# Designed miniproteins, single chains, continued (4): the designs that were tried, part 47

Each design is a single chain, and the fold is of that chain. pLDDT is the mean over its residues in the fold that is shown.

## One batch from the design tools (miniprotein)

Design m13604
Fold by ESMFold2-Fast:
Structure m13604 (fold): chain A 73 residues (1-73)
Amino acid sequence: SVAEAARQAAGGLRVMLTEDEEKARTNAIGLAKELRRLVPELKPLSDLLVEAGNTGKDALREAAEQAEAIAKA
């Protein structure tokens, strides 16, 4: 389900926030591609993850919060 995918993404994003900046950005881009392929309904989240890959951990935190909100809804 979209909610379950968002919950798993939120967990992964929280782990990425504990990683080195470069590794976190690379992993965010990878997750964005995977979500776009598997769960196209989460396109806004995948777009935010691409932005996080370019801008860093502040956008990653926003992505985690959005994923958590989607999972809770």
Scores: mean pLDDT 79

Design m13605
Fold by ESMFold2-Fast:
Structure m13605 (fold): chain A 79 residues (1-79)
Amino acid sequence: MTLEEEIKAAAEKYGVSEEVVRDVIDLRVTYGLAPPRALSLEVYETLLKIMRGELPVEVLRDYGFSDAEIELVRDVLGV
């Protein structure tokens, strides 16, 4: 699957914007080295900690993430 196909499929599956999906995938692929385009830096740093196993994915609710966005993060980051 191409990166663009993965982004589109995840955006459709979870009902989340392609820009948010791209940021989460970029975090996974670059291990946080690529800057976010849609997500705030604070949220992006929180996602990096979640990917490292330092924080539970449920903390994203405190940042206004929907249940669908949390499921996207679980799927993309493998947590």
Scores: mean pLDDT 82

Design m13606
Fold by ESMFold2-Fast:
Structure m13606 (fold): chain A 62 residues (1-62)
Amino acid sequence: MVDELEVEIALHLIGIAIEKINPNPDKEFILKHAKRLKELASKDPRFEKDKQYAEEVIKEIE
């Protein structure tokens, strides 16, 4: 059974990674995805590392 939360977290991680490699990264786009990733990852302790990564990305951009 596919875990919808895990899939949604993976999609936000991919979105952040793709935007960060652009020559002119959209910081607002990265920040929006990172904030959503933090919210989703905070719902389940198994995603603690993803939550920490999201917090690091937010701190890096802000």
Scores: mean pLDDT 81

Design m13607
Fold by ESMFold2-Fast:
Structure m13607 (fold): chain A 55 residues (1-55)
Amino acid sequence: MEEEVRRGVAALAAAVMRTLGMMDDEGADRFEKLFYEDPEKALKLMREWDKKADE
């Protein structure tokens, strides 16, 4: 996958998490880095958080 696309998706995902109040700026920054470096692991975490948030 193109690095530019991967970076854009990571930044968007982090921005959404921050906007929804699920993460602070520090948490969003860490999540963006994780999404860029290991998108599969980041997606797995997102699915776990979404499942937990649906309580």
Scores: mean pLDDT 71

Design m13608
Fold by ESMFold2-Fast:
Parts: sequence; C-alpha cells; structure tokens
Structure m13608 (fold): chain A 64 residues (1-64)
Amino acid sequence: SMEEREQELLAEMDKAIEARDFEAAARAMVQLAELYRPQGIAAVNDKLEELWERRRAKLAELAG
C-alpha cells in the first residue's frame, strides 16, 4: 500500500541520516515526493515541509 511504501521510504531516509549518507537521504526524499505526487503539488509541498521540519537538524548536519 501507499502507507507501507511511505513507512519504508521514511525508514530508509532515517537510516541514511544516521549513517550521514547525504546522497541516500536525498534519494529517499525524492522517492517520497514522487509517492505524494498523485495527491497534488500542494500535498507534496506540505509533506516535504513536514519531513524537513521534523528532520531539519539532522539533514543540516548531513549537508555540512
């Protein structure tokens, strides 16, 4: 299901963040955006903003 795929991608992103693997984290983020795309651009923006806010500090560490 979409929910199962979302959970898998979130787990992949969180694992990449813990490993400080910026490329893997970015790839998971792109796949999440694609997953949300059928719900419309506003939904993609809202979901990505939520993911960014919840993981901002960790993602900033990965980016340098």
Scores: mean pLDDT 77

Design m13609
Fold by ESMFold2-Fast:
Structure m13609 (fold): chain A 72 residues (1-72)
Amino acid sequence: AEAELNARLVRETAKILEAEEDIIKQDPSAAETLASMTWDERLDYLSKDPKYRESAEAARAVREERRRRAAE
């Protein structure tokens, strides 16, 4: 159901935002870089770190599924 997909998107997005906060806490200079990126670029950036790779891949998969279902 679309409601289930939306719930998954919200949940996975929250995990990405938490990961970004952890990165900024460790390196405050990353805040400007992340703020200038699109969501796809941010997910690609996070996927380069093994600690965040799984969360980034999960978020990307949910966003791609939502885009596919939203496509005409």
Scores: mean pLDDT 78

Design m13610
Fold by ESMFold2-Fast:
Structure m13610 (fold): chain A 114 residues (1-114)
Amino acid sequence: MGEEGLKAAKEGDAEKAGEAARRAAEYAESGVDGLEGSEEAGEAAGGAASAAGKTGSMETAEAAGRAGRAAVENAKRHPEDGPEGAKHATAAAISGAGGGMSAGIKNGEEMPPA
């Protein structure tokens, strides 16, 4: 799932990157695997954030944010993963936040009228 999001981001397909991030978030939210779930959600969040920054897609930026949050919550459910879980969750959260910022800049939201 994370790999699909990264490939979509490289192709500039914001819609596919967003869909991959939503699927990775759903997997992480299920709590079936702490380390793998957080890692996949982090990769998907990074891909969606990159695509959102390139395209200005706020929907893809929102998907990146969801995947980042899902990775953090999944890591909280699996404290046994320790520093590795925390590392993946932190990277995912940073990617999600960065996607929103980059998309906002690209889309010109909150720019004063000229």
Scores: mean pLDDT 69

Design m13611
Fold by ESMFold2-Fast:
Structure m13611 (fold): chain A 55 residues (1-55)
Amino acid sequence: SEKQELILELVKEQFRTIGEMTELILNGEPDSVLEAVRAEMRARVAAMEAEIAAA
């Protein structure tokens, strides 16, 4: 179903997010950069969850 496909895309996005945050932390990025990236990731997840809810 479309809803199952959207859920799978959300799961893939979560794995990508973990990898990106890990890399930024290991590279010594400042807290301000980490918080900005976290905010962008939360916004993307919220948009994907809205699509899942609409499906």
Scores: mean pLDDT 84

Design m13612
Fold by ESMFold2-Fast:
Structure m13612 (fold): chain A 60 residues (1-60)
Amino acid sequence: SKEKAAASGRKAAEAGEPAGAGAAAYDLMQNGDGDLEFARKAAGARTAEEALEYMEKAAS
């Protein structure tokens, strides 16, 4: 689930959809996967590029 959520978030962020990346990060937080601190930062990101960077860190 963690890898699938991260891949979905990356695709959304690459398409210029920070909200999609934020939703994927929120799912990671809810399921207890990944780094919660970086997942929260991704969910709060204001740009697709920032959201993608934090999503990758959360999924690491």
Scores: mean pLDDT 65

Design m13613
Fold by ESMFold2-Fast:
Structure m13613 (fold): chain A 82 residues (1-82)
Amino acid sequence: MKKKILVIGAGEIGREKALELAKKIPKDSEIYIVDIDEEKANALAEELKALGHKNVEVYIGDAKLLAEKLLKENEFDEILLG
């Protein structure tokens, strides 16, 4: 079944967790990335797309504030902290 995933922080730990999970979930799953670092967030999004994921969205800014907003507006199957 398709999943909805929130990745909070696209640094080393968040990236590793996201890439490992991405191998196990359907390619039509939704992946949301939040990070203040635009370069790291976009790099992770491109890696996920290269693995065949079609629905990857990036939000640049305060990760806690953005994550709290997304958690109020969405029901996530998994939340990854990096």
Scores: mean pLDDT 86

Design m13614
Fold by ESMFold2-Fast:
Structure m13614 (fold): chain A 58 residues (1-58)
Amino acid sequence: MDEVIAKAAEQAKKEGAVVETVEIDGKPVRVTAVKLGDEVVIEITNLETGETETYVVP
């Protein structure tokens, strides 16, 4: 999980926003990351359950 967050934050800092679908423990997850000022807001959605977790990375 942490490496997915770190990679999404790095790409959002370079491109402004990123949306990708990755597999974590055999489960499809949508990762959305958006650069807002000096921070990156990352939303990780479990596509099987619909549960979403939000992270903010400086």
Scores: mean pLDDT 80

Design m13615
Fold by ESMFold2-Fast:
Structure m13615 (fold): chain A 80 residues (1-80)
Amino acid sequence: MEEAKRKEFEAELEALRAKFAARKPTPAEQRTLAALEAAARATFAEGREPADAVAALREAAVELGREKGVPQEELDAILA
């Protein structure tokens, strides 16, 4: 059921946003998170499971951040 899966997916994203909001994220963290939320939504639209999309989001965040020279501390924050 698509609606139930979307509810799960949005709840997982909300949990990640809450973690970052509590930390008062840097502009780099904000931009990385926003880009990865967009990518995760695209992945979910392709029919992937919510948990898999969120896990892929975290991994993609670390990979993209490394390529763009994001500090390790910010990458650790995304992975955690």
Scores: mean pLDDT 66

Design m13616
Fold by ESMFold2-Fast:
Order: sequence, then C-alpha cells, then structure tokens
Structure m13616 (fold): chain A 57 residues (1-57)
Amino acid sequence: GDLQKKVEQTLAFLEDLQKTDPALAQAFLKQYDVDGDGELSFDELFLVLYREAQADS
C-alpha cells in the first residue's frame, strides 16, 4: 500500500486537529507518543501504520 501517503495524510490531519481542537489532538498523540514529548515523529507514525497494515493483511 501507500504507507508514506497514509502517514502524510495522518500528519496533515493531526496538524489540522491541533489548530481546531488542541485538547483532542493531545489525547490522540498520547496514543502513539511513546516518548511522551507531545510530538509524533514520522518514524513513530510510520511504524504504527506499518504494523496495522501487517495485521490487516
């Protein structure tokens, strides 16, 4: 699949969500932010989506 585009789309969504509802964006980031920095890296998100794609087959 288009994992790179999916990651980019998700990052764009999070960026938009940060401007619209920062509290909800923060809650979403905590689901994927292993480091607790409050920022989601491309690498972290790519790994999450890669694992999801593997599980979905």
Scores: mean pLDDT 66

Design m13617
Fold by ESMFold2-Fast:
Structure m13617 (fold): chain A 64 residues (1-64)
Amino acid sequence: VLVTLDEYDGQHSLNIVDGSVSIGRLLRTDAEIAAARALADASQSKARQEGLERLKQLLQKYLS
């Protein structure tokens, strides 16, 4: 599941993508925008960390 925050013409929307399904929600307050940005950043960071960790584990098996 990928969560992204999109900004267009001063409008902010939270988008959730799970495979071929996508759901968008329009954000109306600064608090909602801040919360959505934190959620999107956490989702991206986790996905990136999991990918990197998987690569590290493979390399460590063969380089140690």
Scores: mean pLDDT 64

Design m13618
Fold by ESMFold2-Fast:
Structure m13618 (fold): chain A 89 residues (1-89)
Amino acid sequence: ITLTVTAQSPDPDSKTATISAQLKGATEPVLYVLKDAATGKVLDVKQAGPNEKVTFTITLASADETKTITVEAIHKGEVLASATVTIKG
C-alpha cells in the first residue's frame, strides 16, 4: 500500500492551498484525515473508494504562511499509511 500526498502553493488572493492524497493498493474504501502536523488538529476528513484520489482545500492565515500537513489513510479505525507535506507561502 502506497500513500501519495501533494500540495499546491497558496493562492495569494484567496490564501487557499490545495492538498491531494491517493492511497494505492487498497481493496476497500478508506477515510482520509487531514491534520495540522504541529497541533494534531483535524482540519478535514473525506472518504474515497479504493485507489481514488481526494482533494482538500485549506485557508491559511496569510499567503506567506508555511504549514506542515499530515494525511492519514484509515480503514476500520486502523491507520494504513501516513504522509506529511509542507505548504510554503
Scores: mean pLDDT 80

Design m13619
Fold by ESMFold2-Fast:
Structure m13619 (fold): chain A 73 residues (1-73)
Amino acid sequence: SSGQVDFERVGPELAPREPEQIVDEETGYTSTLEYRPVVHDGRPRNLRVVHLPPDLEASNRFISSLADREALR
């Protein structure tokens, strides 16, 4: 639980998705991407909720990977 942080990001309008679990290859810790349907400005959107592992290095690598994923869209 030490170092575990949850944060939320409103992404672009995306199709609903199942939660994704991503394992950090160096530590074995798991990060979870959860998508929650919300309504913004009368339109359905997905709110992306990130559940970070209790390891700071794994969390930092995961955050960097999210930035890379967004740059490729």
Scores: mean pLDDT 62

Design m13620
Fold by ESMFold2-Fast:
Structure m13620 (fold): chain A 73 residues (1-73)
Amino acid sequence: SKAIRDALQVITDSLAAGESDEEAKKKAEQVLIDAGVPKEKAKEYAEQSLEIVKRGDAGDVDGAVAGAQKLIS
């Protein structure tokens, strides 16, 4: 889904800018809501997207890629 890819990108950019995990999730949730995702699912997908990005940043690139593929599918 483009919405999930956009959410992952927003979290990546937010964390790279030195913003908090909560600010990154809030931005990702809003991107998903704006794309038509229901609020409860948007919150869940934003939380999962944050975990995926943080795994990649910690050096678990394979785990991050696998998580992103499951979420996008």
Scores: mean pLDDT 81

Design m13621
Fold by ESMFold2-Fast:
Structure m13621 (fold): chain A 104 residues (1-104)
Amino acid sequence: MEGAEKLIDRVVERFKKKVDELLAKYQAGEITREQAEEEALRYFSELVLRAAMILSQDFDEETVLEYVDRLLERGKEILLEAGFSPEKVEEAVKLARDSVRQYL
């Protein structure tokens, strides 16, 4: 399962970088807090679904969902540390998980 763990780490790293870039733009006055949050949540959902699609090539549905749950938890921590709305973060996590289940 070395490949799956590396994929999750890579996805989390890319997501953290995107969130940091959005926060930097917000702090520079280029975008609003709401725009930064919406873009971060949209990007998160896209990354989670793409990771699930890659994992589904080598793993069964149950194993894919286990790795997706780990990715969702790590992404949730990044979003909450960025100071985004807990309610919107929780909703985005649920929507991402549901999208993965519908795809599988």
Scores: mean pLDDT 84

Design m13622
Fold by ESMFold2-Fast:
Structure m13622 (fold): chain A 73 residues (1-73)
Amino acid sequence: SSDDVVRNSQQQLSILAQQQRNAQTVQQRRDVLVQRSGVINDTMQQLRDLGMSSRQVQDVVNSLRDFYSQVIS
């Protein structure tokens, strides 16, 4: 379900936010940002496969980006 996709994405983003806070080098921070982009892209594809419109997918992605910003603070 879309709720399961969002929950799994939030879980992955929470782990990445913790890794970003613990990152000590520029390379470690870049690696986390690459992984974050992968999570978001995979989430977009899963939501499209569930039949969500481009608008609905973008709304979810914006919500996940806001979630990441809140967790990293």
Scores: mean pLDDT 88

Design m13623
Fold by ESMFold2-Fast:
Structure m13623 (fold): chain A 84 residues (1-84)
Amino acid sequence: MIEEELEELEKKPNSDSKARGRALVLLMALQLAKKYGIESFVDKYSAPEIVDAIYVLYLEKKTGKAIASERTREIAEEIEKEIE
């Protein structure tokens, strides 16, 4: 769970660069999920999966088509159906 991972990372020292990097990815996924009204996806998918899927949708919107794994494509299609 993304929120649970953030809570665990908050207990780490600020000097832990790996923990800081992980926290930034988790925060990005949470902010994107809130922005697009897909907070339910935070429970279904990992933070990297959510970020990658939204990025693929962005590229397809701007350039016509993006190359993605089958998994990322499936997640992107679910997100697209939820976005109004």
Scores: mean pLDDT 69

Design m13624
Fold by ESMFold2-Fast:
Structure m13624 (fold): chain A 61 residues (1-61)
Amino acid sequence: SEMDELKAEIERLMEQMDEKEQKGAQEMVDEAERLAAEGRDDAALSLLRTLLSYLKQRLAE
């Protein structure tokens, strides 16, 4: 699924980040999983896409 693909990509990028950034990113992933469990799939996907964009920008800096 798109959510599983986004989560896998986020986890790969998190491996290149410090522990504090990893904790913050994991909290956002957990929130997205909670939104999806509540049937709020659009909100969950939006949150994961925002997180992925943020992580890509942080690693480029």
Scores: mean pLDDT 84

Design m13625
Fold by ESMFold2-Fast:
Structure m13625 (fold): chain A 60 residues (1-60)
Amino acid sequence: TYTLSPAQQAALERAQPILKFANEALKKGLTHEQVSRIARAYLENGEEEAKKLFEELLKK
């Protein structure tokens, strides 16, 4: 869907850190699948869960 409500626009702005995580994760050698998992965690559970998953994947 390309119809953005104010709530969806706010969600996209909050998702901006996902782009930074994705870039950093790829530079750290994480796979596209792992990056997608981080993005999903961010959207579903928020920033704290995404950070926990990011650090967990960096350890593996």
Scores: mean pLDDT 70

Design m13626
Fold by ESMFold2-Fast:
Structure m13626 (fold): chain A 71 residues (1-71)
Amino acid sequence: NEEAIELLRKAIEALKKGNIDEAIELAEKAYQASTDESARLLIKAAITAAKNGDIKMAIFALEQAIERLEK
């Protein structure tokens, strides 16, 4: 889970800097690296929000995914 968490943290940083395409790529890699279904659903929701320009919701969903993986 450490690999997925690191990728998600990098995705959040990319979103905060406006690098949306990079953030989506990092989040998709985190999705594939994660085996937790709840975290994967949150990552998928974040990717959808980012693609729709809802950066605030994308960051929130990625932060929730990290919390789930840290259990």
Scores: mean pLDDT 87

Design m13627
Fold by ESMFold2-Fast:
Structure m13627 (fold): chain A 100 residues (1-100)
Amino acid sequence: MLPLPKKAKEGAKKVLDIAEKGKSIEGISGGIAAALQAIGATFEGQQGLVSEEQARKLADSTGDTAYKGTLKGGGSEKEAKEASELVKEGAYEGALEGAK
């Protein structure tokens, strides 16, 4: 099992909970994609190949996936931004922890 940073897991769960409430398959898919991207960012960090700049880029991409997934799931723009920020911070922290 690959551990997710707590913030990345919280953000992904928020996207999935919104998608379940909206009964959106596309929203659920977006939440899963955000979680997988956060896992990937953490894995790349653990390989010791990720610079701080690259950790930022991975985090930004992961946050964008969470934002889009939340909107497709029927979430508000505010909920999409909050989920995006949580997943972005979690992915950034995971990538940096592996890079040290």
Scores: mean pLDDT 67

Design m13628
Fold by ESMFold2-Fast:
Structure m13628 (fold): chain A 76 residues (1-76)
Amino acid sequence: SELEQLQQQLRQLQAQFLQHFATDPQKALQIIQQMEGLIDQMKALAQTPAQQQQVLDLTNDIIAAIQAAAAAKAAA
């Protein structure tokens, strides 16, 4: 449940990142730092191999989404 709460907060920050990324790059950077903090907390709470894999998969998906958004902006 604690891991699920952090995952929900991380999804909310991802939405805020996408909202601010185009108009306020400094705020977007601050949101990335907050997301990194939540990921570190999730890693600390992941005690089983299955939970560790879930956190790794989520982290990779978020990094890929951020990179895709940055690439799309650079290409436009």
Scores: mean pLDDT 80

Design m13629
Fold by ESMFold2-Fast:
Structure m13629 (fold): chain A 89 residues (1-89)
Amino acid sequence: DREARIAELEARLAELEAELLRLAEELRDDPEAREVMRELAARVAALRPEIEALAAAEGEEEARLRALERAVELAEEAVRELRRIAEEK
């Protein structure tokens, strides 16, 4: 069920966003953490033309699902790196 998958990904993304905000605040003075957040922002921005191309080729629902999958992947990677930085302190 695509709708259930979208809801699951939206909930996961919300959890990851909360964790990113908490870690970013904890590590705000860390230059490695700032670089991770900068890279995340750039990769999220780069995702937009990919999603627009998918919407044109596969339709808006496919594009939405793919956008959420990619956003979750990027957020999970950023959380993992920020946690590594926090553990090294």
Scores: mean pLDDT 82

Design m13630
Fold by ESMFold2-Fast:
Structure m13630 (fold): chain A 64 residues (1-64)
Amino acid sequence: MNSVVLLLEAMLGHSPVDRNASFKEDLGLDVQWVKFAAREEGKEVPDEVAEELTTVQAAIDYFE
């Protein structure tokens, strides 16, 4: 949870990051970023699942 937000804030260079923001549409990040964040949490996310994690909140809920 917290590491996903911290990683996003570090990568985008600003805080706070809107939890309702779309990775692709609002932040300009693709599905590979979600897979990268999963690795930082010590988890692996399949491509199909990563493509469904379209918002910051969805990624947080998945890693919780």
Scores: mean pLDDT 70

Design m13631
Fold by ESMFold2-Fast:
Structure m13631 (fold): chain A 94 residues (1-94)
Amino acid sequence: SKEEKAANYATASALLAVAGEVEAIFTGDREGAVQALKDAVENAKKAVELSTPEEAKRILDLLERQVKRAGEAAGDPEATEKYLKEIEEIRKKV
């Protein structure tokens, strides 16, 4: 169903963002962390397209917090700013 697809994409987004933070903290793999954040944003975008505006807001609010945390852990302010801008552009469409 549409709801199941939205939940699957939202779950994938959240888990990828957490994986990026964990990789940055424990392995120092900044490139892997940035790739995980990119994949998290893409999955969140797909989830949002299948969600109500209220659900989309919750997904994007969580992703914004996760991107800030993972970006800080990775030490990559440029990638952090890029993904926060992408989240803001997605917000404008819901």
Scores: mean pLDDT 87

Design m13632
Fold by ESMFold2-Fast:
Structure m13632 (fold): chain A 82 residues (1-82)
Amino acid sequence: MELRRELVELVTELTKALMNKDKDKLISIAERIREVLRKLGHDELAEKVDTLIEKIKNSTDFSEIVKIAQEIIRLVAEALAA
């Protein structure tokens, strides 16, 4: 699978996990997004995603998790525009 295509599919999966309020799946998908970003050479964006994953892990408020996941989607869009 092409890494850029995998990144688009992972954003779709992240959105589904948000709709299902599945925090564990959100973390797993975000960790894969981080890995794909590193493989694409977007190390700075991958580091930002890693920080956001830690914020998700430490958050007890799902509305906050939604905002963090939206930021991950924004970083993926930035990588895809490069």
Scores: mean pLDDT 85

Design m13633
Fold by ESMFold2-Fast:
Structure m13633 (fold): chain A 82 residues (1-82)
Amino acid sequence: MELIELDVILENGERKRIVVDKSATVKDLKLAIGALTGKDPKEIEIFYNGKKVEDSDTLENLGVQNGDKIIVKGNKAEIIKP
């Protein structure tokens, strides 16, 4: 298994660095981004090399490599906490 480090660029311009397995799915990546940002993974859209990617795609199948940039778009979740 190959671990890769990715630059995650959020819609607000924030940059996050994550380490994931190259065989991980886009859904796994959304879960990792959600954990780092507090966003709902269901509201996260991921773009790689200008293309929107699907939850079932693997990072390896998409050709994602160490040091690559992932662009994140999405809506703000309405967070109502007591």
Scores: mean pLDDT 75

Design m13634
Fold by ESMFold2-Fast:
Structure m13634 (fold): chain A 70 residues (1-70)
Amino acid sequence: SAMEKERERQEQMLAAMNAAIESLKAKLEQGRISRQRFIDTAESLIESARMNGMSEEDLAAIEARVEAAL
C-alpha cells in the first residue's frame, strides 16, 4: 500500500540521516572540520530532509543528535 511504501521511505531517510550525522560527528571529533562547518552542514541536511518530507518526529530526533554532538 502507499502507507507501507511511505513508512519504508521514512525508515530509509532516517537511516541515511543518522549515517550522515555520525560521519560529520566523526570528522568534527577528528578535527577535520570546524564546529561552524559541522553546524552549517547539519542544518543544510536537516532542511533537505524536511523538504523531502521526513516526519517532524524523526527531524526532532536528528536535531537532538546534532545538539548532543556539540
Scores: mean pLDDT 87

Design m13635
Fold by ESMFold2-Fast:
Structure m13635 (fold): chain A 110 residues (1-110)
Amino acid sequence: GRAAGALGGEVARRGGEAGEKAGEEAGRKAGGEDPGAVNAGKGAGGGAGAEAAGEIAGEKGRLAGEIGEGVGKVARASTISSSEELGERGKKAGEAGEKAGREAGEKAAA
């Protein structure tokens, strides 16, 4: 129902915000302060954080998990579509951001 979707959305939003912050920091570390790599880490972290939070919300957060999964997929695709040099750096930043964001999202949902 709409109430379950709204609750899941709130949990995913908190997870996404925590994931974006963690992903941005991880992206900077992995990407050597490259703005494209930082943005790749931020996007991947936000998506992963939303997914993790949605999963923790369970059946009530199913839609939130689907939304977070979609955001994470787009962030990964954006990393791959960057310039050749930025592509490898952005991919590493995105992977680091996804890992950090997932952990942050799990903590935000708990």
Scores: mean pLDDT 65

Design m13636
Fold by ESMFold2-Fast:
Structure m13636 (fold): chain A 90 residues (1-90)
Amino acid sequence: RLAAVGEEVLAELEPLAKELLATEKDPKAAAKKLLARAIELLGKKPVEEVLKLPDAEQLGLLARELARRAGLEDLAEALAAEARAAALAA
């Protein structure tokens, strides 16, 4: 289900992901910035109820797809971990 809404969000996040990996030395810090941007974009877009408050699993799927497109598999794991931390904090 994430595919329809996620495609638009992924298109906006992919350039940022590539830029952050080029400039940010800490993958965890880069992942945290990407997660914050993804949450911001998801909150701005009309989102179906299932994606309204994305849990750690949904954010993890978004992170993995973003990393696959950007060629950032190591960042995907860091981003998934930050997504879990953010979901627990919310």
Scores: mean pLDDT 60

Design m13637
Fold by ESMFold2-Fast:
Structure m13637 (fold): chain A 61 residues (1-61)
Amino acid sequence: TERYRLTQPVVLYMDEPVLVPAGSVLEIHPDGTATITLPDGSRLEISRATALAIAKEAERI
């Protein structure tokens, strides 16, 4: 599992637009699933393609 910290806020266009604040943690799992955990503890499942795009501009932890 790869872990990243968002250094900038990101807007995700899922079923509704979701603002993901800086400091959120992205996890990319070996099976290709990905999750974002917000600072308030909320969790979002995202596509691998979206996760890889975010990871390019996030800090690896």
Scores: mean pLDDT 78

Design m13638
Fold by ESMFold2-Fast:
Structure m13638 (fold): chain A 76 residues (1-76)
Amino acid sequence: SRSRDELLAELERLRDRDPDGFTRLLRGIAELALGSPDPELRELGRELLRALDAGDLDTAIRLAVELFELERRREA
């Protein structure tokens, strides 16, 4: 998907340009997902927080893209 590829590229650019801002953004996304009534979104949010705490930024980007795609599918 073009939107998925664009999001992936933007997150990779943010990681390289502002790693602290990147980590804050992804933590915020995870915290919002944890507040969701959707159990799949909450599970992805927990996994994203674990990846960030482990310093596994590649996994964090993948999980953030999955969260975005799941939210997008729910609105479609």
Scores: mean pLDDT 82

Design m13639
Fold by ESMFold2-Fast:
Structure m13639 (fold): chain A 95 residues (1-95)
Amino acid sequence: MERYWLLSALIGALKALKEKGVPGAEEALREAEKALEELEKTLDISERELALIKTGGELYGISLSDEQQLELLRIFQEEGLEAALAYLEEIRRTQ
């Protein structure tokens, strides 16, 4: 469940960066969305259960500054998905 929420937060941050026209954000967003799709296939849960998980993710909430969003994109591009999710988890624990 936590992985789903962290991945949803990553996608939200990447969408915000794409709207700002940050180079690489659109490519990173596509990669993160594919990771979410693969996770959803692995969960083998009903559409109702998935909706509850998504609602939980909205409540999980991770507030990112503009600097943290840019660092998240850098980590994702240079160090990969697992490093990006670990960075988000660290931010969540310190809030």
Scores: mean pLDDT 74

Design m13640
Fold by ESMFold2-Fast:
Structure m13640 (fold): chain A 68 residues (1-68)
Amino acid sequence: SELTQLILEKTKLQLRGMGEVEDLRLKARLSTDPAEKQAYLAQAAKVEEEMRRRVAELDRQIAELEAQ
């Protein structure tokens, strides 16, 4: 169903986004350069914000279908 497809897309998006954020945070922890640490943490925050925004859009679509 369309609902199942949207739920699967949301799950895949969250899994991929969490993995990318974890990788960037690990790179920040392993970096010895303060500027590089800040850059990785800023990138992680950006990825997390983009994921949150896209998840919210999928949640809106799911809610609209459930209301039908």
Scores: mean pLDDT 89

